# Designs tried in a protein design run: designed miniproteins, single chains, continued (4). Part 12

Each design is a single chain, and the fold is of that chain. pLDDT is the mean over its residues in the fold that is shown.

## One batch from the design tools (miniprotein)

Design m12382
Fold by ESMFold2-Fast:
Structure m12382 (fold): chain A 97 residues (1-97)
Amino acid sequence: SEKIKKLKEEAKKKIMESAEYSVLAIGHASSAVSNRNLAKKLRKESEGENSEELLKKAKELEEEAKKHLEELDKYNEKANELEKEYKELLEEAKKLE
């Protein structure tokens, strides 16, 4: 009974942490999309006016978008790992019932 309660409490912590990483992943996905859209706009503007500054800014935004996608993957992997630990703790609790 007490051991089952501790396993369920630990499971709750893991799924809550997983949800937090999922929210962070969504934030990075949104930032990547925004930076890509702005970069596309600046690249189009650089074609009409010979502006090395616009092309440089577009490249910087593309690199920032790439970093946000790398963080998205990292946080999704952490969320998935925590969800797996959550399921394992629940199966351990079930075996003790």
Scores: mean pLDDT 88

Design m12383
Fold by ESMFold2-Fast:
Structure m12383 (fold): chain A 68 residues (1-68)
Amino acid sequence: MKDAEDVAARLRRMMEDRSSSPDAIAREMRRLGDMGARTFHALLMRVDIMRRYGDLGRQAVEEAVQRE
């Protein structure tokens, strides 16, 4: 549970630096939570990639989140 909140908070902060919709990310986060822990771990990895690789990582994370 706390892991999901941490990911949501991190994504919201990233989106505040950009022009992304927080509602869209929150919706995907709740969906991933319902699907199980494995999906949450994948999301956490992608958020870390986004942070390290900037715009390139951001596109990868957004694509992965949209697929879920």
Scores: mean pLDDT 54

Design m12384
Fold by ESMFold2-Fast:
Structure m12384 (fold): chain A 62 residues (1-62)
Amino acid sequence: DEVKRLEEDARNSEKAAEENLKKAEESDERSSASYYSAASINRAGADVSRELAERKRRELEE
């Protein structure tokens, strides 16, 4: 259950990062910086969630 939730969190964060990157590319110069920052934060969050999921999965396998 916890692994599934972490994987879902990672997926949601990755999707949010992709959406923010797309908005950054479609936005003017003023808005782009904010969307790039949001995308970077979402990407970092996804990486953390994925690492935690892998760690938990290993614990459950053994």
Scores: mean pLDDT 79

Design m12385
Fold by ESMFold2-Fast:
Structure m12385 (fold): chain A 92 residues (1-92)
Amino acid sequence: AASPELLELVEKLRKIFKEYNLSSEEAQLLLAVAYYKFFEAPEASFDEALEALLERYPEAPVPSPEQREKLKKVYEEHEELIKELLELLAAQ
């Protein structure tokens, strides 16, 4: 079973993503960009990490400028919670 700490973080982020009107696809992209930035490219900016993922998956839909700004805002305002979730997932 998932740890209580993991379930609590998932619930907190689910509520945050809902408040920002993130789709499931947008939430998945945000977490992928954050994972890449935290664990593979810590020196990269959010925009650089997003571009690197889009280059890696050229067949994937490219987010609109409005979607990019929304994802960046959620990342910047909730970076510590996102990092904590990803660290707990990486530890399992």
Scores: mean pLDDT 81

Design m12386
Fold by ESMFold2-Fast:
Structure m12386 (fold): chain A 99 residues (1-99)
Amino acid sequence: SAPINKIISLIKQGKFLEAITELKNAVKKEELKESDFERILSEAKKAASKAKTDKEKEEAIVFFEALAVEAKKKGFKSVALDAEVAAGVLELKKAVDKI
């Protein structure tokens, strides 16, 4: 759908905070499938792997947390857990980079 494509485009650009706004709008306007959340999570993990600064990691963490919340509301427990794990991995990377 157009909203999902917009979310993925923003994620690929590293615009995680704007992607949260579009995600919240999309879940209200459309019946998002578990596969849609899985695709969004996959693209977000790829984009987050390129995060180098604390700010970039923090914005990606907030995105994964928002994705997990919306997935839980829909009963998509597996993708919600995967998103929480992705956020935790970035928190660890953020902690390791503070030297």
Scores: mean pLDDT 85

Design m12387
Fold by ESMFold2-Fast:
Structure m12387 (fold): chain A 89 residues (1-89)
Amino acid sequence: SMMEKKEIELAEWVYKRYLEMQKKIQNLARSKGLSTSDLIKKLFEMQEQILEELAKKTGWTDKSREELQKKFNRLLTQGIKLGFDEKLG
């Protein structure tokens, strides 16, 4: 269905954004000498940006942060599975 296609596209987008975030944090940890607390703060800031972008893409601007976080977690899990399937296919 068109809804399933949109969910797959969102899952892939969330997974790619998550990987980009992880790479940026890893690079920042290696190159900038930031404390663990500063790295955690940057991680949360990047996650909040992804959630805001997800809300805009889905039209879920009226949903609670908790509901949006649940949606993100579900899409990330799906995106990880799809990413593994793509590497194994």
Scores: mean pLDDT 77

Design m12388
Fold by ESMFold2-Fast:
Structure m12388 (fold): chain A 65 residues (1-65)
Amino acid sequence: SLMEQAEELARQLAEDAAALLEKHTGEKPELRLERVGDRVIRATISTSSVTLVLEFDLDLLAEAL
């Protein structure tokens, strides 16, 4: 389904963001994914110096697919 594709895309984007942060900091980030409500995935990507919080609206991602 488009929703399953949106969830997978959100996961891939969060993993890509973590990889970019590792490349620029030299530190492997901790990645936490959580469902916030029925339509949002929140990714928290943390190093010792930087924390990124990304929220993915699954309906909007599904519309973009």
Scores: mean pLDDT 84

Design m12389
Fold by ESMFold2-Fast:
Structure m12389 (fold): chain A 84 residues (1-84)
Amino acid sequence: EEKLKKAKEKAKETYDKETAERLYGIFDSLKFLAKQGRISKEDVEKVFEAFAEGGPLEAARVLDELAERTGDPTYRALASSLRS
């Protein structure tokens, strides 16, 4: 929750409104996946922390690692969205 707030603040401060809203959608998708048990809350928090510290490229790196660990291509798609 705290890490999500920090990630949203960084997105709002760094990008225009349209880009920030797109990033919020990606964050909400990650939270939804955690709620479904497809990913741990701790892993989602790592992604938000990476975004807050290093922006979308660092968050995408963490998502690529999650894709490798889980075998779920959804994380790779989310990483690609962050790089755009």
Scores: mean pLDDT 79

Design m12390
Fold by ESMFold2-Fast:
Structure m12390 (fold): chain A 90 residues (1-90)
Amino acid sequence: GSLNFLNPIMNQLFSAGFIRFPYQLTDVQVIFDLVVPAIREHLDEIDEDLKDVFKELSKAKDVNELVEILSKLDTDTLERIGKESVRLLK
């Protein structure tokens, strides 16, 4: 399918300068390569209401598993993940 369900995360990463528009499938690799390691390093610093979802994201072994986890989340949660990811990467 299209990357549109990931737009809430992609928009946050774009606004912070980590990816370019138009969004590419390879930008999902940026989330895996940069964001997932940052989550693993800073898990104890993440908001309690996001900690469980971030713990699941930190267990993703590849991009396909990451996309499957993210595809189950609502738009508001995806936007919050994007904002928190930008915070962890700065």
Scores: mean pLDDT 80

Design m12391
Fold by ESMFold2-Fast:
Structure m12391 (fold): chain A 74 residues (1-74)
Amino acid sequence: MEEELLEKARRTAEGALALAEELAAQGDNSFAVAVLDKAIAELRRIRDEVTDPEVQEEIERLIERLRKKKAEIE
């Protein structure tokens, strides 16, 4: 259901942000960027599977958070 997809999207984004921050702190910027890119791709797939515009909007906000973090690391 869409609530399960939204929860999956949130966990994916949170995990990717935490891992990317740890990797960037260690100087592994290229790996941090790769982690964020993979998470963005997964969130885009989840967004395309949902039909509720409010859920799509929330997932898009998560994607934007990941994009912002990627820009900070690059």
Scores: mean pLDDT 84

Design m12392
Fold by ESMFold2-Fast:
Structure m12392 (fold): chain A 68 residues (1-68)
Amino acid sequence: SLQELYLRILIHELSKLDPELAALLRELAKVQSPVATVEALLARMRERGAPEELVAAVERLLQTMKAL
């Protein structure tokens, strides 16, 4: 699906910055929907104090995925 494609691209980009988190998301993606996986990422980013602009970008991606 297009949601799965967006998640795959996101995990690929994330693997360049945080390979451990990317690996965790790949495992979550096997048992959760793409939307639920991105929601889990967003929660982890907020907990770890990721930059506000990056959090906002992931929130926008999540809204786009929900509209698909």
Scores: mean pLDDT 83

Design m12393
Fold by ESMFold2-Fast:
Structure m12393 (fold): chain A 87 residues (1-87)
Amino acid sequence: SEEERERRVEEVFAERARALEPQIEANAPAFAAAAEAGDLSVLSPEQWRTAADIYELMAEAAALAGRDELAERYRALAARFRALADA
């Protein structure tokens, strides 16, 4: 059934969100500090774009897991990383 498939997809996303949350949370201050400093010498523009894509996916996963505050935080970080990569 389509509902069962959708539920399983949500379960997989929720599991990924839970598994990745500690890692992203631990690294978020460093990424945020680097973004605020505008120091791209630490990371290539491609790495910043990759980080933005990852945080966008994490935001989607967090939203599906019901963590709205975390989802908003990840979206803000993704936007910041994209801005730096495009500078």
Scores: mean pLDDT 71

Design m12394
Fold by ESMFold2-Fast:
Structure m12394 (fold): chain A 73 residues (1-73)
Amino acid sequence: SPPPLSPLEREIQESLRAMIEYLMDHFYQKYEKLTPKQKEEFEKQFERAIAKLTPDEQARVRAHDAALKKKLA
C-alpha cells in the first residue's frame, strides 16, 4: 500500500482524475467517427495521463472507461 497522501495531494489527484474523465466523456462522443490513426494517438495520450495518477485513482478512471465503453456497445 502506498503511504497516505496529504489533503492537498489527495485534492490534486482527484482533480487530475476528474479532468481525465471529462476528456474521456468528450472523446467517446466522437470515437466511432475517428480514423484508426487518431484512435491510436488518443489511446497513447490517455495511457500517459493515467500513468500520472496514484493506483487508487487509476482504478477509478479505468472503471469509468469500462462503463463508457459498455454504454457504447
Scores: mean pLDDT 80

Design m12395
Fold by ESMFold2-Fast:
Structure m12395 (fold): chain A 107 residues (1-107)
Amino acid sequence: SKVLDDITERVLEALRNMEDRLPEVDEEVEELRENPELIPLFLKSFNTFFELVLEKAKEGKLTEEEIRALAVDVAVLVRALEEGILQPSDLELLSPEALQLLEAALS
């Protein structure tokens, strides 16, 4: 999908330029580490927000702040996987498109 490819590119660019949001990423990762019962809720919230981003992109209404917010959530998921807070089986809660975005960030 051209829309998904555009969102993926913009999120990857935001991930490279998000030094100001690293404290927010750190706080969210530690919250999931301390409260693993929140993991399914975080993943469902991520799916819901990602679907909203896809719809807004199709309508030409997607903002840079929404891309940056999505990049924060992606960074949290990447770190949680790298640190063993998230298991690969937890990713079954993600939509195929959301999983494709996460896989691009892991590469």
Scores: mean pLDDT 87

Design m12396
Fold by ESMFold2-Fast:
Structure m12396 (fold): chain A 75 residues (1-75)
Amino acid sequence: SERERAFVLALFGRGLVEASKSKEEVPDERFRSGIDYARSHGVAPEDLIAVVRELHAAGRISEELARRVIALIRE
């Protein structure tokens, strides 16, 4: 449902913000798992990219993290 997709997008965004606060590098496999989970719940890659861009624009994640995650979504 639309509500379920919105919830999954919110969880994805929260995961990115928590990763940005980590002093240690978060492995690509962790982001891939989150991307795969969102896609399995009907979230389009374009909607995932939009959330990443919105979080970066709001200053909630770094440019480096945003670029890295967008590259993983596009694979």
Scores: mean pLDDT 86

Design m12397
Fold by ESMFold2-Fast:
Parts: structure tokens; C-alpha cells; sequence
Structure m12397 (fold): chain A 80 residues (1-80)
């Protein structure tokens, strides 16, 4: 479905952002890593809002929410 394809592409972009943030974290650029992770969370929130408004299957919503939780945990670790 179009919503499944949108979700897949959105999560690919999220994965790319997380990888970039991890590279900055390894370089000790924790502020830049945190900024990227915050942008990734904002992107996930936008995707979730769109999926919910378009009555997406709960399985897709659950996948995006799980990914958001993982990114939030990574952000808290970077900020610690």
C-alpha cells in the first residue's frame, strides 16, 4: 500500500539520520548528534500524525512508535 511504502521510505531516512548522529557521537560531537536525533524524532512525529490521520493499520503505527522510542532512548544516552 501507499502508506506502507511511505512508512518504509520514512524509516530509511530515519536510519540514515541515526547513522549520521552515531558518527558525530564517535567524534565527540555530542551536541550535533543530539540535534540530528531531535530532527529525526520530529520527522517520526510528523509520520505518526500522518499515519493516524489516514487510518493506517495499527501494525504500521506500532512500528513507527517503536522506532521513535528507540531514537528517544538514544537521544537521552547522548545527552547523559
Amino acid sequence: SALEELTREGLKQVDAGVAEAEQYEKQGKTDLAAEILEEVIEKLDTLLDYLKKNNAPQALIDQVEARRAAVRAQLEKVKA
Scores: mean pLDDT 89

Design m12398
Fold by ESMFold2-Fast:
Structure m12398 (fold): chain A 89 residues (1-89)
Amino acid sequence: ELAAKAYEEIGKIYEKLGLYEEAGESYEEAGKIYEKLGNEDLAIESYEQAAKMYKKAYELTGDKQYLEKALDAEVKAGILQLKIAVEKV
């Protein structure tokens, strides 16, 4: 999926630049697109990267809004992981 890959690559660029809020937002959008496409493994990875970036933004800024965004992304990844685990058992 072109749009999801574009957001993933943009997220990687922002991450390398230390722009963790923008990186988190880009990975989150990639996760949403992968989820809609049924690419659950890629959606999980994208949401996990988003959470990681938001936690780094929180560490730099002290703004708990980023911690809340990180928790939301972790919940989305966790739900998809549980769905896959149930299907494979």
Scores: mean pLDDT 83

Design m12399
Fold by ESMFold2-Fast:
Structure m12399 (fold): chain A 79 residues (1-79)
Amino acid sequence: KIRISKENRDAIARVYVELKLAGEEVTAGNVLARLRERGIRVSKRTVSALVREFETLPMFELLQPEIDEGIELIKKAVS
């Protein structure tokens, strides 16, 4: 339904995960602001649609293995 390059989709997903793991509010505006700070140009509509999809779908169903691995690596680094 929504066409976006894999690179931009991965960037949006990464920002979404970073905000969730940091305990920050995940809004399309916050995600878009972080993407723009990193020089990534995407439309607000695309970001809003993907953020809504990530909120609607269980994040663990979409990214669970990567999230679990990332959390374990972070815990090992800070412990």
Scores: mean pLDDT 68

Design m12400
Fold by ESMFold2-Fast:
Structure m12400 (fold): chain A 90 residues (1-90)
Amino acid sequence: DPYKEAVEALAAGDYDRAVELAEKFIKENPELKGEAYLLIGEAYYRRGDYDKAIEAFQKAVEEFRKKNTPEGKQLAAYAEKLIEEIKKKR
């Protein structure tokens, strides 16, 4: 399970591996891109790559908005808050 492995890599501090596994998950599960982009954004954020983190979270927002579900709207709002918090740290 590339997503589970990506979560474990993120928890272990292996941010490059977390991104690689999340990107693999996107290719295998194009309908779940939003969740994977949240993970990619978190990995870049923890690595200190704030610009890449913002880009990944913006992609997550786009994918969650496409779902047009209550859950998708909530996750999009969550990703937007993460973008705002990162911008304050610049």
Scores: mean pLDDT 85

Design m12401
Fold by ESMFold2-Fast:
Structure m12401 (fold): chain A 64 residues (1-64)
Amino acid sequence: MVELEVEVEEGKLEEVKEKIEELGGRVLQIKDSTTLIVELPDDDKVVVELATTPGVKSVKVIKK
């Protein structure tokens, strides 16, 4: 599992959360209305799919 900080567009938090769960990940923390800390499988394809999801502004790896 890789731990990521994900920034989302306003109003897109729930949609992005559902996408994370679809990808086999989970939300660890909701920092604010536009920022999540999440775990995903340590597969580059899965991370890229999250990063290209509509409503996602940025993805930062914070722990491997």
Scores: mean pLDDT 81

Design m12402
Fold by ESMFold2-Fast:
Order: C-alpha cells, then sequence, then structure tokens
Structure m12402 (fold): chain A 98 residues (1-98)
C-alpha cells in the first residue's frame, strides 16, 4: 500500500467512528499479509459474525438509528479483530513452511 492510500484509510476509518487501535489492526493486516491470507482471514471472520448480525437485525430495526450504527460499528470492529488474529496465524504457518 502507498503511504497516501494508508492515510486515506486512516482518515475514512476515523470518520466512520473506528478507534485508532482498530485502524492500526486493519493496516497491519493490509501491510503484513498476502492478498490470499487477507481473503481467508476475512472469510473466516465473516462466517462467525454474519450469523450474529442476522440474529440482531430484527432487534436493531426497533432501535433508534444511532444505536443501530453503534451496534454495526462494534460488530465490524469484532470482525476486523478476528480477521487480524487469523491473518497472524496464517503468516506464522507460512513462515514454518520455509
Amino acid sequence: MKEKELEEIRAAARKAGYSDEMIEKILEILTESTKEQIEEAFEKALKETVPIAEELVPELEKKPEEERKAAVRELTERTIELAKEEAERLKKEEEEKK
């Protein structure tokens, strides 16, 4: 990733309400992992979080927009954290296959 693209990602994520810690986790995945590792990590994270989101949607429709946005942000942050953990695991496995 080019430095300008990384700064744009940071700015957009901050505007969306992500914590600086979560932004750095996203950037670490993007800079330290291959495209294939990123795709696999996010696929596994989404398999865990999508069912939770589907169960929450009917409850969230009854809540104010601000509470719905907060819940979506929390679920997205959890997905990113799971994806980072999986990407780190995949990177270690590739290093062992030297």
Scores: mean pLDDT 69

Design m12403
Fold by ESMFold2-Fast:
Structure m12403 (fold): chain A 94 residues (1-94)
Amino acid sequence: MEELKKEFEELKEELLELLRKLGVPEEQIREVDRLLNEFLKTASEEQLKEAVKILKNAVETLRKLLEDKSASEADKQNMADILIADIKKYKEEV
């Protein structure tokens, strides 16, 4: 459990930094941080394992998007907005 919490927190910080590099407004980044912190406080070990997997995929996707020279800034912003909306939706459903 402690190792999963540490991995989750490290992935959260990396996700937030990638969102900042993509130009996501700080207010939206703060909301994502709050949602993830609330999840971490209430999550079971199985929920935390699944969340770590999801966060790893999100981080990898955002890294590839930042490295993609063919993607426009509008495309990058749109993908970041979709990801943030998905995170918010998962909190409302769980």
Scores: mean pLDDT 75

Design m12404
Fold by ESMFold2-Fast:
Structure m12404 (fold): chain A 56 residues (1-56)
Amino acid sequence: LQQEVSQFVGRMLRAIGDEDDATVEAAMKTYRELTEQGVPELDRIQKVIDTIDKLA
């Protein structure tokens, strides 16, 4: 959990710093969709990290 949150924050900060709007938008969209589907927060964070890693 703490490691997943740290990875999520780190990747988001990198994307923001790089002005990579596409990566930020994709990550936020994935998180929103998983939230709407009722996916647990831990699983949502992991999937968002995977999305950021794929794009960055």
Scores: mean pLDDT 68

Design m12405
Fold by ESMFold2-Fast:
Structure m12405 (fold): chain A 91 residues (1-91)
Amino acid sequence: ARPEIRVEREGDDVIITLKGVTDPAALEALRAELLARSRSPFEEEFARALVDLLEALGGETLVIRVPAGWTPLERANVLREETKKIREEKE
């Protein structure tokens, strides 16, 4: 059971489909892979936000639509907001 990340371009938008897992080893492996591919601090910030959201989902699926012109930082902020909402609902 590996976290699923699908990114699709649809017109002027990007659709991000996420499926979390409860396996901490799978999440850590994905975090290491995404950070190794990151070329800027903003991409690293996005990678960390993405893994935190996948952990918070705990096997649930989430679909996010964002404008294609958004920066990695703007996308990271959306992912962090979703993570906060999910964690607040579980507490």
Scores: mean pLDDT 76

Design m12406
Fold by ESMFold2-Fast:
Structure m12406 (fold): chain A 90 residues (1-90)
Amino acid sequence: VLEGLRLLEEKRWDEAIALFEEELKKNPNNVIAQLALVAAYLAAGRRDEARAFADELFDKNPENPVAFLLRALVRDPRFFESESFRRVAE
């Protein structure tokens, strides 16, 4: 997790994505890794992959509030323009 956050700060999106995917393969319920992976996809401009991941989480567990939040975040253009995502994208 710490290494993935460092890669995001360095704008090394593909490496951060790979690290978070590996983490989620071992711990699929890791909320921090789920949020970080979606953020990394969006920062990399890989919106279709961010949407696919969020939709898959929602479809498997629609009662999971995190999956619902992630699905909403990737679909709303205003979240992409949020202060937090702009800081990551810069």
Scores: mean pLDDT 69

Design m12407
Fold by ESMFold2-Fast:
Structure m12407 (fold): chain A 89 residues (1-89)
Amino acid sequence: MSREEAEALLRSLLSPEAVIESVEIRPDGIFAEVLGARGRRLRYHIGPDGTITITSGEMSESSPGLRVTFGPRAPGAPTLPIRIEATGW
């Protein structure tokens, strides 16, 4: 997945008030950090197969958060765009 495609997908899934703080493209995928309107931190990982995993509150042990796997990991499967809900929006 290209950076432009990943950013477009992130923007379509996020509230217009959400801020994408960083996007890093790596050989094993795309990593992004997003802040919600209330400052809730979300971490996105987009794998090379287009699977998107969202995690929040990962460091503060079992903090309230959201974990969503978005898209298929199976080879040859199409992308599964589902709505992503972040805490604090």
Scores: mean pLDDT 58

Design m12408
Fold by ESMFold2-Fast:
Structure m12408 (fold): chain A 105 residues (1-105)
Amino acid sequence: ADLLKKKAETAKKSAELDRENMDRLIDAFRELVGPEAAPVAEEAKASSVEEAGRLMLEAGFAAADRDPARALDYISLIAGISISSSGASFMEEQAKKKEEELKAL
């Protein structure tokens, strides 16, 4: 029982840190993209950390497609967001792949 309680306690602290890190990255993304990012930032802050990570990854790719000159800045920020999400390995790989594609252009 104590092992399960310690694991739950550690998971809660990790979830709180992941939430704080995600909210900070959402704010950074909103600042980088500007007012057009406000709706997705509000939705991401209202969502779970994992769902927020998916929303921010999609928004980052969309921002990169809309502004190719700053595409690398958006994708590099989103790669950071993906790393901060619980179970984000797939999203991290997608962000890195997009970053490499943009660097090759």
Scores: mean pLDDT 70

Design m12409
Fold by ESMFold2-Fast:
Parts: C-alpha cells; structure tokens; sequence
Structure m12409 (fold): chain A 99 residues (1-99)
C-alpha cells in the first residue's frame, strides 16, 4: 500500500539520521584531520540521501488518497525528521569549520 511505502521511506530516513549521529560522534573523537574530513564528507553525503527520502515521502503523501488523520501523522513524522536533519547539518558545518 502507499501507506506502507511512506512508512518504509520514513524508516529509511530515520536510520540514515541515526547513522549520521553515530558518525559525527566518531568524527569528534578523530584526531587525524584527513580522516575526520573524510567522515564529515560521508555524513554530508548521507544527509543528501536523507533529503531525497524525505522529499520522496512528501511526494507520496501529496499523491495519496489516505485518510486526513493518517496524512497528518506522516507529515508530523516528516517534520520531526527534518528538524533532526537540520540539527545534524548545523553540527557537521560547525565541525567542518574546525577541521
């Protein structure tokens, strides 16, 4: 179903966000500037993939005939994930400036 497809897409976005958080913890502990920069670049790449998944979820919702309450729930989840993504982008930018 379209609802299952949206849920799968949001779960994938959430997993990428969690992975990015873990990678940033590793990057903060990395003393080698070249290795630290490589991890930062990987996080930036994962955040771009997260953006694509969030856009895909929004497009699936916009083209769905799901009940209004279900649509509202999926939009609330997208807002949470978008906020987490934005926080991670700010963290990676700050870390990149220090590297």
Amino acid sequence: SVGDKIMKTLMQAGALILGSEVLLLVARREEDSAQRQAIIQRVQQILAQTDALLQQAQDLIANSNLPADVVAQFRAEIDVLQGQRDDLQAQVAALAAQT
Scores: mean pLDDT 90

Design m12410
Fold by ESMFold2-Fast:
Structure m12410 (fold): chain A 73 residues (1-73)
Amino acid sequence: SEELRRRYEELVREAEERARREEDPRRRLGLEVGVGLGRIAVAVGKIAGEEDYGYELGIRVVTRALEEPESLA
């Protein structure tokens, strides 16, 4: 779904922007880990033929990083 891809890309952009401005090293690492895990989810989804589910997982992980970055670091 183009809508899922767009939403995923918007969340990744937001997380990368927040990581650049984040002064707390643990929160910054959590944002970076969230983006990395989201990228892995999308890549694996594409390989498995489950691209939309990959984007949904990526959205969940990046959203968690944005809401609770410390939970990922």
Scores: mean pLDDT 89

Design m12411
Fold by ESMFold2-Fast:
Structure m12411 (fold): chain A 89 residues (1-89)
Amino acid sequence: GAMEAFAERSLAEIRDLLEKAVEYELKGDFSKAASYWTAAQLIGVGAIEELRLAGKPELAARFEQRFNDLVAEYRKRLEEGLKKIEEEK
């Protein structure tokens, strides 16, 4: 349905933003990284609210779980990337 398609598009956009956030963090561009982290959070929160307002609370809950898992995945990738950079010094 339309709301399921909206949820998948929002998660795809969040994934792209999180990928860029980690990339810029690892490059030491903390200002750009912070902008991408913030953009991902705003889209995630906005999508959860939109799904709830559309009367899709179960879809909103599933989206929130997938969003939180995705953020955790990219935070872990960042931590692992930073450890590797430190080990190469």
Scores: mean pLDDT 89

Design m12412
Fold by ESMFold2-Fast:
Structure m12412 (fold): chain A 58 residues (1-58)
Amino acid sequence: MTPEIKEFAEAFAKEIAPVLAALKALAQQVGDEAVYQRYEEAARKLEEEIQKAIAELE
């Protein structure tokens, strides 16, 4: 794995961390299972896109 790719992935994760934290807090605050499931799916898709981007840059 190229160090530049790792640095990019870490920087990207750092930028989105506050957004994910806010969405998680909102989902928990609502107490609605459907809202929490939507958050979980969105977070999973985001993780998949990050992994895909890393793989394409290898």
Scores: mean pLDDT 72

Design m12413
Fold by ESMFold2-Fast:
Structure m12413 (fold): chain A 74 residues (1-74)
Amino acid sequence: STERTSRALGKIMRDLGRKNGLSDESIEEASKLAHEAAHLDTEKRGNVLLAIQEGIKNGLSPEEIRERYREAVE
């Protein structure tokens, strides 16, 4: 189900953010956006999940992660 997928993706990004030493604000933004990604079509979902993962890996701010998400959905 979409709600189950949303929760799973959010948890994965939260765990990944913690392991990479992200701020709580960036972790929550990444988790929230991954949650939203579950509602997108396959191509956009893949693009935004990749953007979120790269943002986490590069220690980006909440605003920068959100900008990458926006670009990926356009």
Scores: mean pLDDT 84

Design m12414
Fold by ESMFold2-Fast:
Order: structure tokens, then sequence, then C-alpha cells
Structure m12414 (fold): chain A 87 residues (1-87)
């Protein structure tokens, strides 16, 4: 299971590099950031998870500040930051 998560992360990071330099696929880039955040969270790498969730949030805010995903991501970021402080 952990190896599956690591392989998914590598594939998404590779996709991300290509998407960022292809053109403006903002929603797809935000989705990839969200998936990376989720996978790092499953690995309990909260620092990486927070970073990717913040990137996803920032893109969604630029597209539509009222997007429901923004509040979901902000709550998740806050929760993970609290977990980091307690470790």
Amino acid sequence: SMEEIKEKIKELEKKLEEYEKKDKNDLEIARIYYELGKLYEELEDYESAIKYYQKARDILLKIDPDHPGVKVLEKKIKELEEKLKKK
C-alpha cells in the first residue's frame, strides 16, 4: 500500500511538471495538487500535504473565490498545521 502511494505521487509530480509548462490547465493543475496533498497526508507527511493543499487552494481562489473547495482546503490546512505543532 505504501509503495502504491509513493508510485502515485511520482506519477502525479511528473504530470504536474508537464501541465505547469504546457499552458493554462488551472483546474487540472489544482486537481493534481489536491491529489498530491491527499497522498502525502496518507503518508503522514503533513508538511508536503499542506504545501500542495495551499497550491490547490490558491488556484481555486483565482478561478472562483466562492468555490466550495476553498473552504474545505483551508480547514484541512489548518488541521494539518495543528498536527505538525503537536509532533
Scores: mean pLDDT 83

Design m12415
Fold by ESMFold2-Fast:
Structure m12415 (fold): chain A 92 residues (1-92)
Amino acid sequence: MPISKEEQLRLVAEALVELGVASRAEAERLIELILTDKEAAAAMLAALDAAQRVALAEALIEAALRLAEERNDAEAIERIEAERDAFLARAA
């Protein structure tokens, strides 16, 4: 069963904190801005340096993988793992 968009964004926040890209408060604020003020969220994301963008992309991939695992979506898991492998190969 699909989880809500808000739950998906919460998984992203968890991944951002886990990877050290943002504090819990910063991650929660980013979710709030994405839901309430897309322009402020876009400005915050645009201010990221190259290393922060790599970490954010990895956090998004991890969040998507966790979501697919909760849904037991084997095709989505395989696709996301392939995208993660491709991303890590490019980042190296």
Scores: mean pLDDT 67

